# Designed miniproteins, single chains, part 43

Each design is a single chain, and the fold is of that chain. pLDDT is the mean over its residues in the fold that is shown.

## One batch from the design tools (miniprotein)

Design m1479
Fold by ESMFold2-Fast:
Structure m1479 (fold): chain A 104 residues (1-104)
Amino acid sequence: TEKAKEAAEEAARAANEAAKYAIKGAKTGSEGAAGGVSGIGGSAGALLGARSGTPEKSGEGAEEAARGARNAAEIAKKGSEEAGKKAEEAARKAEEAAERAREA
């Protein structure tokens, strides 16, 4: 359904935002790069799933985005309280979007 595609796209945006805060907030550039790769990779998966035209692939992609966003948020939280809060908020949004994609 269209709902699964929209949810996957929302999960992708949230994962990308979590990656951004991991890059900004991480203790080291290496940790920020790892968080960025995790979040951006999850975002890419969600977008690929959304473009598949099937609810199953959209759900799988959205789950990848949620996992990537969560990893990015943990990295951001270790380096910066402010960035960690923003990344946690983004990870929560990605997780909620993945739930909707699975149920659509």
Scores: mean pLDDT 82

Design m1480
Fold by ESMFold2-Fast:
Structure m1480 (fold): chain A 70 residues (1-70)
Amino acid sequence: TVKVTHGIAYGTAEEIKEQLRAAGYTILSEQVFPDKTVIVAEGPDGTRLVITVTTLPDGRQEVEIESITE
């Protein structure tokens, strides 16, 4: 398994899901925690993305995207 970072997204978990669907991705799962949301999506070519949206104590959000290739 190879991990590749596709860059940093800016925005909320909802905005990210909307962008993924517009690009042809299927949302496989969404897990909501008090301080973060983890989204797993699959692309048209079978590539999986794991997106973590972390909410900081001051209300700011950090977004991390990982691509996983088997």
Scores: mean pLDDT 69

Design m1481
Fold by ESMFold2-Fast:
Structure m1481 (fold): chain A 75 residues (1-75)
Amino acid sequence: SSEALIEETLKRVEEIIRESLKNNLPLEEALRKIEAVVRPLGQRLAAAGDTASLRELVERTRKLVQELLEEYKKK
């Protein structure tokens, strides 16, 4: 289901954020890794016309990225 794919994708984003912060990766590299994981699902949902799932994926990813940016401001 789209819901299960969103949860799996967001879990991978959270793992990227944790590892990026732990290993002090450059912000640009962390953002590229997040985009690489999110973009394929976003494209699939858009192609399927699943606007509700696409919106959820985008909004939840945006919140995680905002948290990442806030943590990088402290470095």
Scores: mean pLDDT 86

Design m1482
Fold by ESMFold2-Fast:
Structure m1482 (fold): chain A 96 residues (1-96)
Amino acid sequence: DLLSLRSVVGLTPEELVALFKEFDKDGDGYLDYEEFKAFLEKYNPLNVELSDEQIEKLFKIADVNGDGKIDFAEFLSFVLGIPLSLAEELAKLLGL
C-alpha cells in the first residue's frame, strides 16, 4: 500500500522546506525524477523495497500537472496527503 509512504507527516513546515531544498540540487524550485527517487530512497519511513515501477507510479501521483517535475506545492500535497489547493496556499506561506 503506497499510502504508507506519506508517513513523513511528523515534519514541521520549516523541515519540509529544508527537505525539499536538500533534494532540489539545481535550485530551480522543482524536483525531477532522479531527485524525487533520491528523496524516496532516503526518507522511506517503512524501509520497504521500492521497485522502479512503484517509484514511477509515486512520481506520477506527485506530478499532478504532468509536466515531469514536482514543485513544492505538489511535494507538500504528496507528503502530507492534502489537496493540491491547500498545498499551494501552504507553499505560498512558506515562501516557495
Scores: mean pLDDT 71

Design m1483
Fold by ESMFold2-Fast:
Structure m1483 (fold): chain A 113 residues (1-113)
Amino acid sequence: MEELEEAARRYAEASRKFDEAIKNGDVEGAKQAAIEMLRALRELVEAATDNPELIEKVRKIVDEGIARISKPGATIEEIREAFTQTATKIAGLLVKEDPEALERLVEAVNRAR
């Protein structure tokens, strides 16, 4: 539970930094914030579920998303798209395999905001 709250706070902080980087046209800031959001999202899932197969699937999805965001020359729009697609894929997986974990994750993130 403490790990869930801490991961939720990191996600909220990274999300604020991401919004600020987008508003300022800061490509490197947006890239770094998006990567931190995905890392925090992985930690949120690891804290919210006890399903090891689900955790492994999310880890792979996050690694793939980070690789897309990290590519040289990525634009702000490409970074935003890669993050959104990665987060949507994770959410869809949680809905199918552990909807209670998704509920806990969403509640933790909303509480941290």
Scores: mean pLDDT 87

Design m1484
Fold by ESMFold2-Fast:
Structure m1484 (fold): chain A 98 residues (1-98)
Amino acid sequence: DELKKKILEVAKQKFEEVKEALEKAIKNPEDGEVRLELSRTVVEASNTLSELAKKSSKEDAELLNEAAKYFEKAAAALDDPEKAREYLKKAEELIEKL
């Protein structure tokens, strides 16, 4: 119960970090530093969710790993802001099921 609460808090924090970095990159499409920061943020968030998955139930691990994949899909869809935000929304829905 305490472990599950901490996992949810960390997953939500990583989601907000990815969301902030993605929105900043969408607003600054010509800024290579902002795009690099998005890539770095997504890699860190995805790695964090994968590590949390190792400490989670089978069901929660699947949700965390799938949310991490949607972080990567959102970053890859950066040149299509609507699609990028849709992928991020799917990651949010998966985290809400934890």
Scores: mean pLDDT 87

Design m1485
Fold by ESMFold2-Fast:
Structure m1485 (fold): chain A 85 residues (1-85)
Amino acid sequence: MLEEILKQIAENAPKLAAAVKAWVENQPPSENPEQAKLQLAIYALYSPEITEEEIIEVVGEKIVEEAKKKLEETLKRLLEELEKK
């Protein structure tokens, strides 16, 4: 489902893809190791170069699931903001 949303953003709305990328890149590095892992997982889920299996090995499945939920919520908010025009 997340992959379908990202594909639609990349193909049909380039400005949405830019907004998602900007949101991910604006996550500051955290001194808290749990937050740092969450930020890394969010970035990896957006990046086509990093597989889901690889990020699970680095940060663990629980953090990846949390990152998926946060990314999905953020994508929905960005889509709603663009549709309200």
Scores: mean pLDDT 61

Design m1486
Fold by ESMFold2-Fast:
Structure m1486 (fold): chain A 116 residues (1-116)
Amino acid sequence: MEDALEKIVEVLRENRENPEKAIEEALKIAEKVDIGELTAVLVGAITGWVALGGGGLPLDEAQALAAAEAEKARAASEEEQKELLRKAIELLVEWASSSVEDQQKILEKGKEFLEE
């Protein structure tokens, strides 16, 4: 799992100027690992990030919310896990490609992502 996450981060960094390629390459890596665990880790990380940056929650509450959303993702169907993973990767690519001002708007968009 850690090797897959490192490869996904590397692909996102290498393809910052080509978001479509970054998404495609990240999804190819995801297909080779446990999709449920990968989706849980990414959904948890995004939930914590949005809660801290967009929601202004304390660190302990953000961590608790992130853990709860990660467990919910693990319990989801394979189809739901694939959809969450795709949305998570798209959000990370958008964030990495954005200016500091646009990053605040992406945090607000991340709140909408978590409501689905």
Scores: mean pLDDT 69

Design m1487
Fold by ESMFold2-Fast:
Formats: sequence, C-alpha cells, structure tokens
Structure m1487 (fold): chain A 96 residues (1-96)
Amino acid sequence: GTNERLAEALDRALELAERGERAVVAGIAIDPRQGGRYVALLLVLERRPDGTLVSRVETHESDDLEEVKKFSQEAKERARRLKEKEGYHVFIVDFP
C-alpha cells in the first residue's frame, strides 16, 4: 500500500545518501490506528564530506485530507526544485 511504497522510497533515499548522493522524498501515509489520520512528509538527505549523514524532516499530520494534500503539493514542488537546481534524486509517494 501507500505506507509500503513510502518505506521503500525512504530505504532507496538512504542508500543513495550513504553513497554520497543527495535524495529527497515527498510522500503521504495513513495511520490506521487513529481512524485514518493522514501524514505528509518531506525528507531531505545528504552525506557530508566528514561522513556525517544529514537529514531534514518536515511533517504535517491532520484528519483533514485536503490540508495534508496541500502540504504534499508544496513538498513536491520543493523536491522538484532540488532535483532541477541541485541534482537531488527525487522519490514521490502519492496518495490516491
């Protein structure tokens, strides 16, 4: 499902960052334990020259799907700019 695709994208992004590449993940997941509460995520990963893995995570969680979709669209645009201007590998996990 969507949560599985997000986990897969996160694993691939981490693998790329460990190889010295830059990766960004923009995705949506559902927490079924909270009656279908929605979570959107933007994760930016890079490895510094000293070997330190650096991550920046932004999340938005709401029971309002439209609010979460708005964050997701903004996260996707930011991910696209990182790809076009700074060479990041981009993973998008859409919620239907």
Scores: mean pLDDT 79

Design m1488
Fold by ESMFold2-Fast:
Structure m1488 (fold): chain A 71 residues (1-71)
Amino acid sequence: APEALRAAAEVYRSLGDNDLADAAEYGARNGKTELEAIGAARKYLMDNYGFPPGVAYRQAQDILLVGREAL
């Protein structure tokens, strides 16, 4: 399950988007399923970058979509 989020982390890192890259890496390491990985990425954005819950949720979903397209 974390493979898509690892792919997303590489994409965001290459673009210089370190907050989304860090969130994607955290999600990949702490989620066993895609749903858990999205939840972990969302929590990371909220806790470390102060994202509002709704914005963090949308960004975490976009991270998964970016990773799937990169695979």
Scores: mean pLDDT 85

Design m1489
Fold by ESMFold2-Fast:
Structure m1489 (fold): chain A 82 residues (1-82)
Amino acid sequence: MSEEIRKEMEELRKWMEENKDSPRSFQKSAFAVWGNRLVEKGLPLEKAYEIIKKGIELLDKGESIEEAVKEVEKEVEKILEE
């Protein structure tokens, strides 16, 4: 479960790096899609929603896609810690 979630986060990071020049609306839509994938891999629905919302809020505030992905990764790792 946690390894599958970490792999999904690595794919999200790579995808966002490849799409850093894409429209913000497209990047925000991708965060929502990846949130659903994290839930399918076993991340609790409420926590996945809160984390993805934080990433989207960073994009809305004008932060880089790299910073938004870092924040999402950090929050996911906190949940995967026992």
Scores: mean pLDDT 78

Design m1490
Fold by ESMFold2-Fast:
Structure m1490 (fold): chain A 112 residues (1-112)
Amino acid sequence: DPERRREEELRRALEELRKLFDEYTEEAFKTSTDLTPEQRKEIREKMEELRRRIEELTRRYVYEEGLSVREALRLAVFEVLSEVRKEEGSAPVLLVVSRLGGVFGRELARRR
């Protein structure tokens, strides 16, 4: 059952993405010494929104465009991060974006 395997692979990839968001968000909070509790909440909500957007776009690429889970996730991350970089985002948000870009940029350097 190839569809079930693809769905399980997608679920695992999205769980890994969540762990990366959580890890880099914690790193950003350790780097920023002057964030209020309200600012930390706003950053967490923004990270959740970006993660949700990447998840939705990844599902679209897998199911509508027939891309592999890995390629779909890489493209979705690239598109969302490129859009975020055009905003006047906070330094903690930019740190998370930079870390994610580094992880997924290694796949790009591998050649296609």
Scores: mean pLDDT 78

Design m1491
Fold by ESMFold2-Fast:
Structure m1491 (fold): chain A 77 residues (1-77)
Amino acid sequence: MITLANTPLLDALRIYLEALDAPEEFIERAVAEFRRLAEAQGVDLSATVSATLPKLPDWREGLDLFFASLGLPPLRD
């Protein structure tokens, strides 16, 4: 399990993806895309998140789970 405590949303995503061994170039792109989608959906990016998420072998599944944990729809690829 990966625990996030009082972590800003964009930092929480980066920390979670790093814990899943996502490539650094993807992490930066995922954070940028998450920011755009969250703003479009009215999510407060200044908010902090406290959550416990599973350590998944596939960081793409982790990205979808992170979105779901915040009530956001998964990314379509």
Scores: mean pLDDT 76

Design m1492
Fold by ESMFold2-Fast:
Structure m1492 (fold): chain A 63 residues (1-63)
Amino acid sequence: SVIEEALESIGITDPRAVPAVRTMARDLGLDDEDIREAARRSKEKGLGFRGFFITLGEIALNK
């Protein structure tokens, strides 16, 4: 899934992270492209899980 690929790309392998991101994306109205963009930005900046979640929130605020 896009969420699994995004999390793996930033070094997160905890299977509990997938449902957490899925719930947040649904609640914030984020699509697969938003999740990919959040992972891209997080990887570029060297951010971990916290940075990824902050980036998802920033993308949601700009919708």
Scores: mean pLDDT 81

Design m1493
Fold by ESMFold2-Fast:
Structure m1493 (fold): chain A 95 residues (1-95)
Amino acid sequence: MEREELLKRAYVAGAIIGAVPPAREAGLDLGPSAERALARAREFLAEAERNKDEELLAAFRRGKAEGLRAVAELLEAQGRLEAAARARELARAAE
């Protein structure tokens, strides 16, 4: 896999790791595909951590912050203000 593609996939995986857990905790039906995507994203993160790939880990962190912001906006639009506020706080910490 090309390095640039790996970094892009790490960002997307980070976004999934950020967005799926708070959405699920708020009771949103994400379906089995979201759960499988989260599992794969976590495996990719664990591999990057084992390899001490700091560039991939930075891409995961950026993606996680973006995923948390995206899910916060979705929760806010659905009137789930407390869950949205928690997601925004986590996004600031994830940077």
Scores: mean pLDDT 83

Design m1494
Fold by ESMFold2-Fast:
Structure m1494 (fold): chain A 98 residues (1-98)
Amino acid sequence: KLEELKRKAEEAEEFLKKIVEELKDITELIKPEEADELQKLHAEKFEKLTEELEKLGFNADEVGKLFSLILGAELAKELLEKGYLSAAKLVAENALDL
């Protein structure tokens, strides 16, 4: 299973790299002061990225974990850099629990 996942990742390396870049961009736009306003605007992009990952053979659980790890880690880092320690801790713990 790990070997199959590794081969899929290598074959889709450029596409996965693009997904990571788009998720990072969305995370940077979802700043603490703008979170509620931007949430709805980015929901559509998350749906499209989910569909593309499913086409690559990732199941729903794998897609959810990937999004949570990438968004959770990047968001926690952004919040920590801005001094929102409590929020950063909460986001990081949610990402780890998946």
Scores: mean pLDDT 57

Design m1495
Fold by ESMFold2-Fast:
Structure m1495 (fold): chain A 71 residues (1-71)
Amino acid sequence: SMEEVLKKIHELALQFQQKYLAGDRAGLLKTLKEIGELGRSAGYSEDDISLLIQNLMDQILAGQPIVVQPP
C-alpha cells in the first residue's frame, strides 16, 4: 500500500540522517539508492523520486523533523 511505502521511506530517511551524522558515506549512498529503488517499484516517476529525495534532504540537513510527503 502507499501508506506502507511512505512508512518505509520515512524509516530509510531516518537511517540516512544517522549515516550523514556519522560521516558514513557508503551507508548514505546505499540508503539513497534504496529510497530510489522503492520509489521506482511503487510506480513513481524519476521526477517524483527526485522531488521526494530533495524534500527529505532539505529536512535532514536543516535538522528538522522528517515528514514524508507523497509525490
Scores: mean pLDDT 81

Design m1496
Fold by ESMFold2-Fast:
Structure m1496 (fold): chain A 85 residues (1-85)
Amino acid sequence: MEEVERILEAIEVAEKDIEKLRALARENEGKMSMRELLEKLTAEGYEAAGALLEVLEAGERLRREGREELEELLRKKAEELEKKE
């Protein structure tokens, strides 16, 4: 299963990059925002930083545009899960 090996390798690479990003974030705590730090690291070529910045931006966009809609969708989904049969 080549797919499983590729996924595990990607996870290992991502884990190491995330660990480095966390260390850098801790060193820059109070010096700049998380967004500014991720933007800087993305410009320096850290692929994991670019992916995290995308997730952060998507999350902020969803919070601003879809906060109420997301809450409604989550409530409806919870009700469906409770309905069982």
Scores: mean pLDDT 62

Design m1497
Fold by ESMFold2-Fast:
Structure m1497 (fold): chain A 71 residues (1-71)
Amino acid sequence: STSAATLENYRIAAEMEVASTEPVPEEKLEKVLALFEEGLRLDPENEAVRRALAKVYELNGRLEEAARVRA
């Protein structure tokens, strides 16, 4: 249901705001990436989540992953 996805997307949006402003350590990056993967599994066509994930990859020096997410 869209309602359940909305709550998950709200959580992801909050993490996007934090993760898209500064680099994170590898341990925390794994948790952030898992959150985005879960959100995309629930809503794989969500462009906002994909854009934020690309920013997270860019900030942490993973440019190839960022390019892949944008494709």
Scores: mean pLDDT 69

Design m1498
Fold by ESMFold2-Fast:
Formats: C-alpha cells, sequence, structure tokens
Structure m1498 (fold): chain A 76 residues (1-76)
C-alpha cells in the first residue's frame, strides 16, 4: 500500500520535474513531497503547520521541534 502510493507520487514528481536542476522547481517539489508524506502518515495539523513553516522559513522553535520529535516517536 505505502510502497504503491510512494511509487505513484514519484512518477508524478518525475513528470513535473524531469531532469531539471532549477532550485525553485526543486524547492516546490520538496514542499509537495513533504505535504504528501504528512497526508500519507496522517500527521496532526500541529505537525503539518510546523513542517510548512520550516519549508518556508528554514526555522522552527525549540518547542515546535520537540512536538515534531514526539509525534515521530509515537508514529514510527
Amino acid sequence: KIEEELLAFEKKLKEKIGDSTDPALLREAAKEAVKFIIELFGAPPEVKAILEKYLETGTITEEEQELFSKHVEEVL
């Protein structure tokens, strides 16, 4: 199941990016990949917001990092 969804997503991503090395296109693809992973694992809205903030700013607070780590530990 997860493998099949990952394969389908990888195919879509390759069709969008191709062989492009454009940093802007790669950044948008990375955002889409993170969003896909969040939805695939059913992350709570709080964790989704933290990851979106990190992708936009490159920075998260210590409290947000602890919340993210706790979620990962509970799910994985």
Scores: mean pLDDT 68

Design m1499
Fold by ESMFold2-Fast:
Structure m1499 (fold): chain A 79 residues (1-79)
Amino acid sequence: GKKEAEELAERAAELGRRAGELLFEGGRAALGAGAALLGIGGAVEALLLAERDGEKGVEAGRRGVEEAEEALREAEELL
């Protein structure tokens, strides 16, 4: 429910912070950060729909956040 959506929003915010740091470093890591930011955008959109679609929206948001976390981890390994 709402608690799960709030947790996912907090995770998305942390991913945005980390992606911003990678964009500052530049190069190949910045490309990975860009991909992670696209995933975060999708997760945020899913979370905004969660109030209308309930658990389905939360589950979609969770998947998007997890995919963005993995993309960001791979980008950080390039530093």
Scores: mean pLDDT 69

Design m1500
Fold by ESMFold2-Fast:
Structure m1500 (fold): chain A 68 residues (1-68)
Amino acid sequence: SLGDRAIEAIRAGNLREAVRILADMIEKGDLSDAAYLASLLAHKLPQKSREIFQAVINKDAEALLSLV
């Protein structure tokens, strides 16, 4: 699943892949999965946590992709 793939990307330190998956979840409307993944990414990128959550709230996949 996309969720499993995203968790593996975060675990491997592949934050660019994790952000791409998060953007895809937002575009497809998988908001609960997107919120969970955003929480995990915020822990790995605490300096960008505000921008990550704001992009999810705004459903702005393009803004997310600009973070990495």
Scores: mean pLDDT 81

Design m1501
Fold by ESMFold2-Fast:
Structure m1501 (fold): chain A 93 residues (1-93)
Amino acid sequence: TEAELQELLERAIEALERAREAARAGDVEAALAHLDEAIDYLSRAAEAAPEAAPELTMLIMNLTLAREALRRGDVEAALEGLEFAIEQLKKLL
């Protein structure tokens, strides 16, 4: 499960970095798609590692707020949420 957790977290980070890049470019649809990919990876990671589930669930909630910010055109708030999640996930690796 440790190796599976690490792979899922690495894929989530990659998806979040793509979401951040798309958001900076003004491509809201691409940013939302990559953000949803990251949430899916984090949900699978929480299932694979129950001990990490509380922290991963809080990050998923944070990313859901970033998704809502993107939908209302608040790119700055969305970028703050994405950058926070990327930093927190890197600390788990």
Scores: mean pLDDT 88

Design m1502
Fold by ESMFold2-Fast:
Structure m1502 (fold): chain A 85 residues (1-85)
Amino acid sequence: KNKELAELLRNRIKALNNELDKEKQDEVREKEDEIYKEVGKELAELFSKLSKTEDDYTALIKALELIAKALEENKPVEEVYKKYL
């Protein structure tokens, strides 16, 4: 479960970096609602913190990376964020 969600987040990061063709980007976009329903609050909180020192695009990518890492390590996002700093 957590590994599958982390893979969806990793694919979203690749789509944002334009590393996927348009068809695969559209598929990731269809899954975007599912991602935001599961991690929307954590994403908003991390983005708010990171966007103070990063541009919006970089802040979004870093927030998604931290959430994916937290899911992969089966840890709260807050604990992974503390170690990142």
Scores: mean pLDDT 73

Design m1503
Fold by ESMFold2-Fast:
Structure m1503 (fold): chain A 95 residues (1-95)
Amino acid sequence: SEAEELAKKAEEKKKELEERLQELDRLAQQLQQSDPERAQQIREVADLYRRAISLYDSAIKAAQKNKVDLAKAQIEQAEKEIELADKKLAEIQAQ
């Protein structure tokens, strides 16, 4: 069903973001002593990815209740948070 496909997509994207979060948390920890300002900026990006993960969790729950339109809206919001996070991360990496 469309709901099952949306849940699967959200679960796959959530897993990808959790792996990216793990790498960002490691990077922030490494930078904490040498560049605490950059470490803080990385943590702010990590918070945006955590917001996207929460939105994917909401999308999975909506899809499980066969609320397809709500699941799509939650995925769309998660994608916007990721886009903002990716732009901020690119700016930090260019510093």
Scores: mean pLDDT 89

Design m1504
Fold by ESMFold2-Fast:
Structure m1504 (fold): chain A 99 residues (1-99)
Amino acid sequence: KKIEEYKKLYETEGKGPEEAFRDSLIDLYEDYKKNGKLSPGSKLVFDEINKVIPGEEAKEFIKKVYEASKNGDDETIEKILEEFRKKVDEYYQKKLAEK
């Protein structure tokens, strides 16, 4: 079930999971900065990420991606995405073993 939840979190029309994830993290921070608070849409994305990844880790990933995006640090963004991919792969492996 959590595998299906993860797919929903990061799959958008025309995008792969990694691109959807990156887009969601950037969108969360851009929306927060623009409105001074999370919009309903951004809040939903954050809540969905927190269902799969502990809130503190999700918040740290969002913060790091936002700062790296502002500074043009592609290597930092890739590092964050690789760390998240590892967590996702571990999650998938655990769920597959439950079958």
Scores: mean pLDDT 57

Design m1505
Fold by ESMFold2-Fast:
Structure m1505 (fold): chain A 91 residues (1-91)
Amino acid sequence: MELKPEQKEVVRLTALALHIISGEVSDEDLELIKNLLGEDVAERVRKIHNEMKKQVSDGTKKVDREKVFKLQDELAPIAVAFVKKAEELMK
């Protein structure tokens, strides 16, 4: 069973929103952000995710959960924009 193009796009945008909040995006995900919200927004997401990775991947340092939560708060409006775009495609 192959999904219709519209259904594939809804799944893709929803997955992208979750990836944005989780601090993990692929180069393909960043291209989608660039195409829908602009290059400046994609660059901002990349920088925030790099900062989140520094908090998690440095095993010699204590993870600052408050900083991670503040970074996720900055990502929330971007993730919401993709969820709303997915909702529009479902109508």
Scores: mean pLDDT 71

Design m1506
Fold by ESMFold2-Fast:
Structure m1506 (fold): chain A 69 residues (1-69)
Amino acid sequence: SADDFVEELKKKYGKSTFTKSEIAEVLAERYGISKETALTLIDAAFPGKSTYTVEELRELAAFAEEVLG
């Protein structure tokens, strides 16, 4: 779920605001995709952003689940 994705990020990095690179790494691990594919997905969902809040991460997780399944 979106909440599980956010909790994975918090547990891995010990913080509540994340860079695109950190999000891409966890997303790639979670869905079995490349980091490059994950970065493309993040840019499609949130163009021009470099840092993400918990709420934005929930929206990203929902988008990723829709696209990646």
Scores: mean pLDDT 80

Design m1507
Fold by ESMFold2-Fast:
Structure m1507 (fold): chain A 69 residues (1-69)
Amino acid sequence: SSAELGNELGRAMKEAGVDEEKAEKIGLAAAGMVATGASDGLREALEAVKKGDAEKAYELAVQGYREGV
């Protein structure tokens, strides 16, 4: 579910040591994606975090949020 993916993204950001400010921005965009059910975008952002690309994760989360509204 999108909520499960959102929780996993938050956990992955903490494990990857993403900066607090960037993690907050990604988290806010991801919350919007959870609300709209944008599971594919959440999965892509999660993979970017796991690969250590926090900038790509932020871009994907913002894009997914915009597409979901």
Scores: mean pLDDT 76

Design m1508
Fold by ESMFold2-Fast:
Structure m1508 (fold): chain A 97 residues (1-97)
Amino acid sequence: SELDALLARLEAALAAGDLEEARAVLEELLARYPDDPRLPAAVLALARAYEAAGRVEEAIAVLERGLERYPSNRELVMELALLSVKELEAAVEKVTK
């Protein structure tokens, strides 16, 4: 299916470290197939890939985008909370040095 092709394209982009492509594919998935039960995990996977790349603001934006569609998803809420704490810690360290 086209959905399965888009999911495979997302996985390939994530494996290649092409976060811009991965985000574009995820946005298409969220727009066209928002009710697919695999999508909250796909949001989390992309957010974690941005985190691993040190791109914390983009990881937060991906989680916020996912929470627009899945406001009660516990894993997305928890990941956003953890990243918000990390960003605050980094901001405090920047001011204190």
Scores: mean pLDDT 86

Design m1509
Fold by ESMFold2-Fast:
Structure m1509 (fold): chain A 90 residues (1-90)
Amino acid sequence: SEARLKIALEEKESVTRTYGLYEAYNDEERLEKYGEKGLLTIGGVDEEIAQSILAHRKEHGPIRDAEELARIPGISREDAERVFEALRAE
């Protein structure tokens, strides 16, 4: 949908401005997974967890590994690995 594409594009612009040139954000599908709405489609992720992940990425840059995600309250080690794989999907 055009509305979802606009939201994804705005998220891409915001994230690119924060992290600089990031190849993963050139793809709409990856951007959806890295954006707020995309995070909510991942099993084990609630809206509060999604917001915490986005805030962490904004403050500390791209997530390096599942251990960084596991530091976020409400995320188990198992969920952190699942989310990390989704965010780093090739």
Scores: mean pLDDT 61

Design m1510
Fold by ESMFold2-Fast:
Structure m1510 (fold): chain A 74 residues (1-74)
Amino acid sequence: AMEEAIARAKAFADEVLAEYQANPDIPFEEYLRRIAAEVKRIADELGFTREQRDELAQAVLAPAKAIHDAAPAP
């Protein structure tokens, strides 16, 4: 269950990330908001516990934050 949820959320995050990298004028907060909303949707759909939701969120949002931290400030 968790592995498939991570795969779904990462696929969505990859699409949003590609859009964000193509358009840096999009605020990073908007990018994170889209990913967080999809993570919540998947977690709610699958009836995840708080711990499972946190695990899913970390697995998806941590890579997104790492990309932002590696990029130079505009």
Scores: mean pLDDT 74

Design m1511
Fold by ESMFold2-Fast:
Structure m1511 (fold): chain A 84 residues (1-84)
Amino acid sequence: ALSRAEAAERFEALLAQVNDGSLPTAERLEALTELLELGLEYPELLAPYVAALKRNLPIIRAAAEKEKDQRLLELLERFEEAFP
């Protein structure tokens, strides 16, 4: 497993990719999948961004459904359960 400091650095890098509108949708969804996996392991890293993620959740879910990304859809469900 990553150290907490390494997890924080990786989280910030993934967050930048998720927010980069110039990247293809598939790459942004891959970054989001890794971000959610890491954020569910280290909830303190994800907490400041929960409100923004919830606001964009319908758009993210629609994109994941279009790409048939079952892993991301499962992680979105776990995210909603972890941050009700």
Scores: mean pLDDT 84

Design m1512
Fold by ESMFold2-Fast:
Structure m1512 (fold): chain A 76 residues (1-76)
Amino acid sequence: MSKGEIVKNLMKAQAKLMGREVDEKKVEEFANLPEELLERAVREAEEVAKLVGLSPEEFETEEGALEVLKKAAEKE
């Protein structure tokens, strides 16, 4: 899975968690950010997954990304 696809899954999961409609244009914008910014976003997401005891592979699906975000919200 590409870094852009991981970012799309994160953005869709975040919108779903917050009960918001997915902004498809903004999702595409973020998925097409420069590789440097995508790498940073993915690295930060992987650290969050580790912090909540989940695998970075969770971000390969929207559902997995949602689970990471839910657990991260509980672990403050």
Scores: mean pLDDT 78

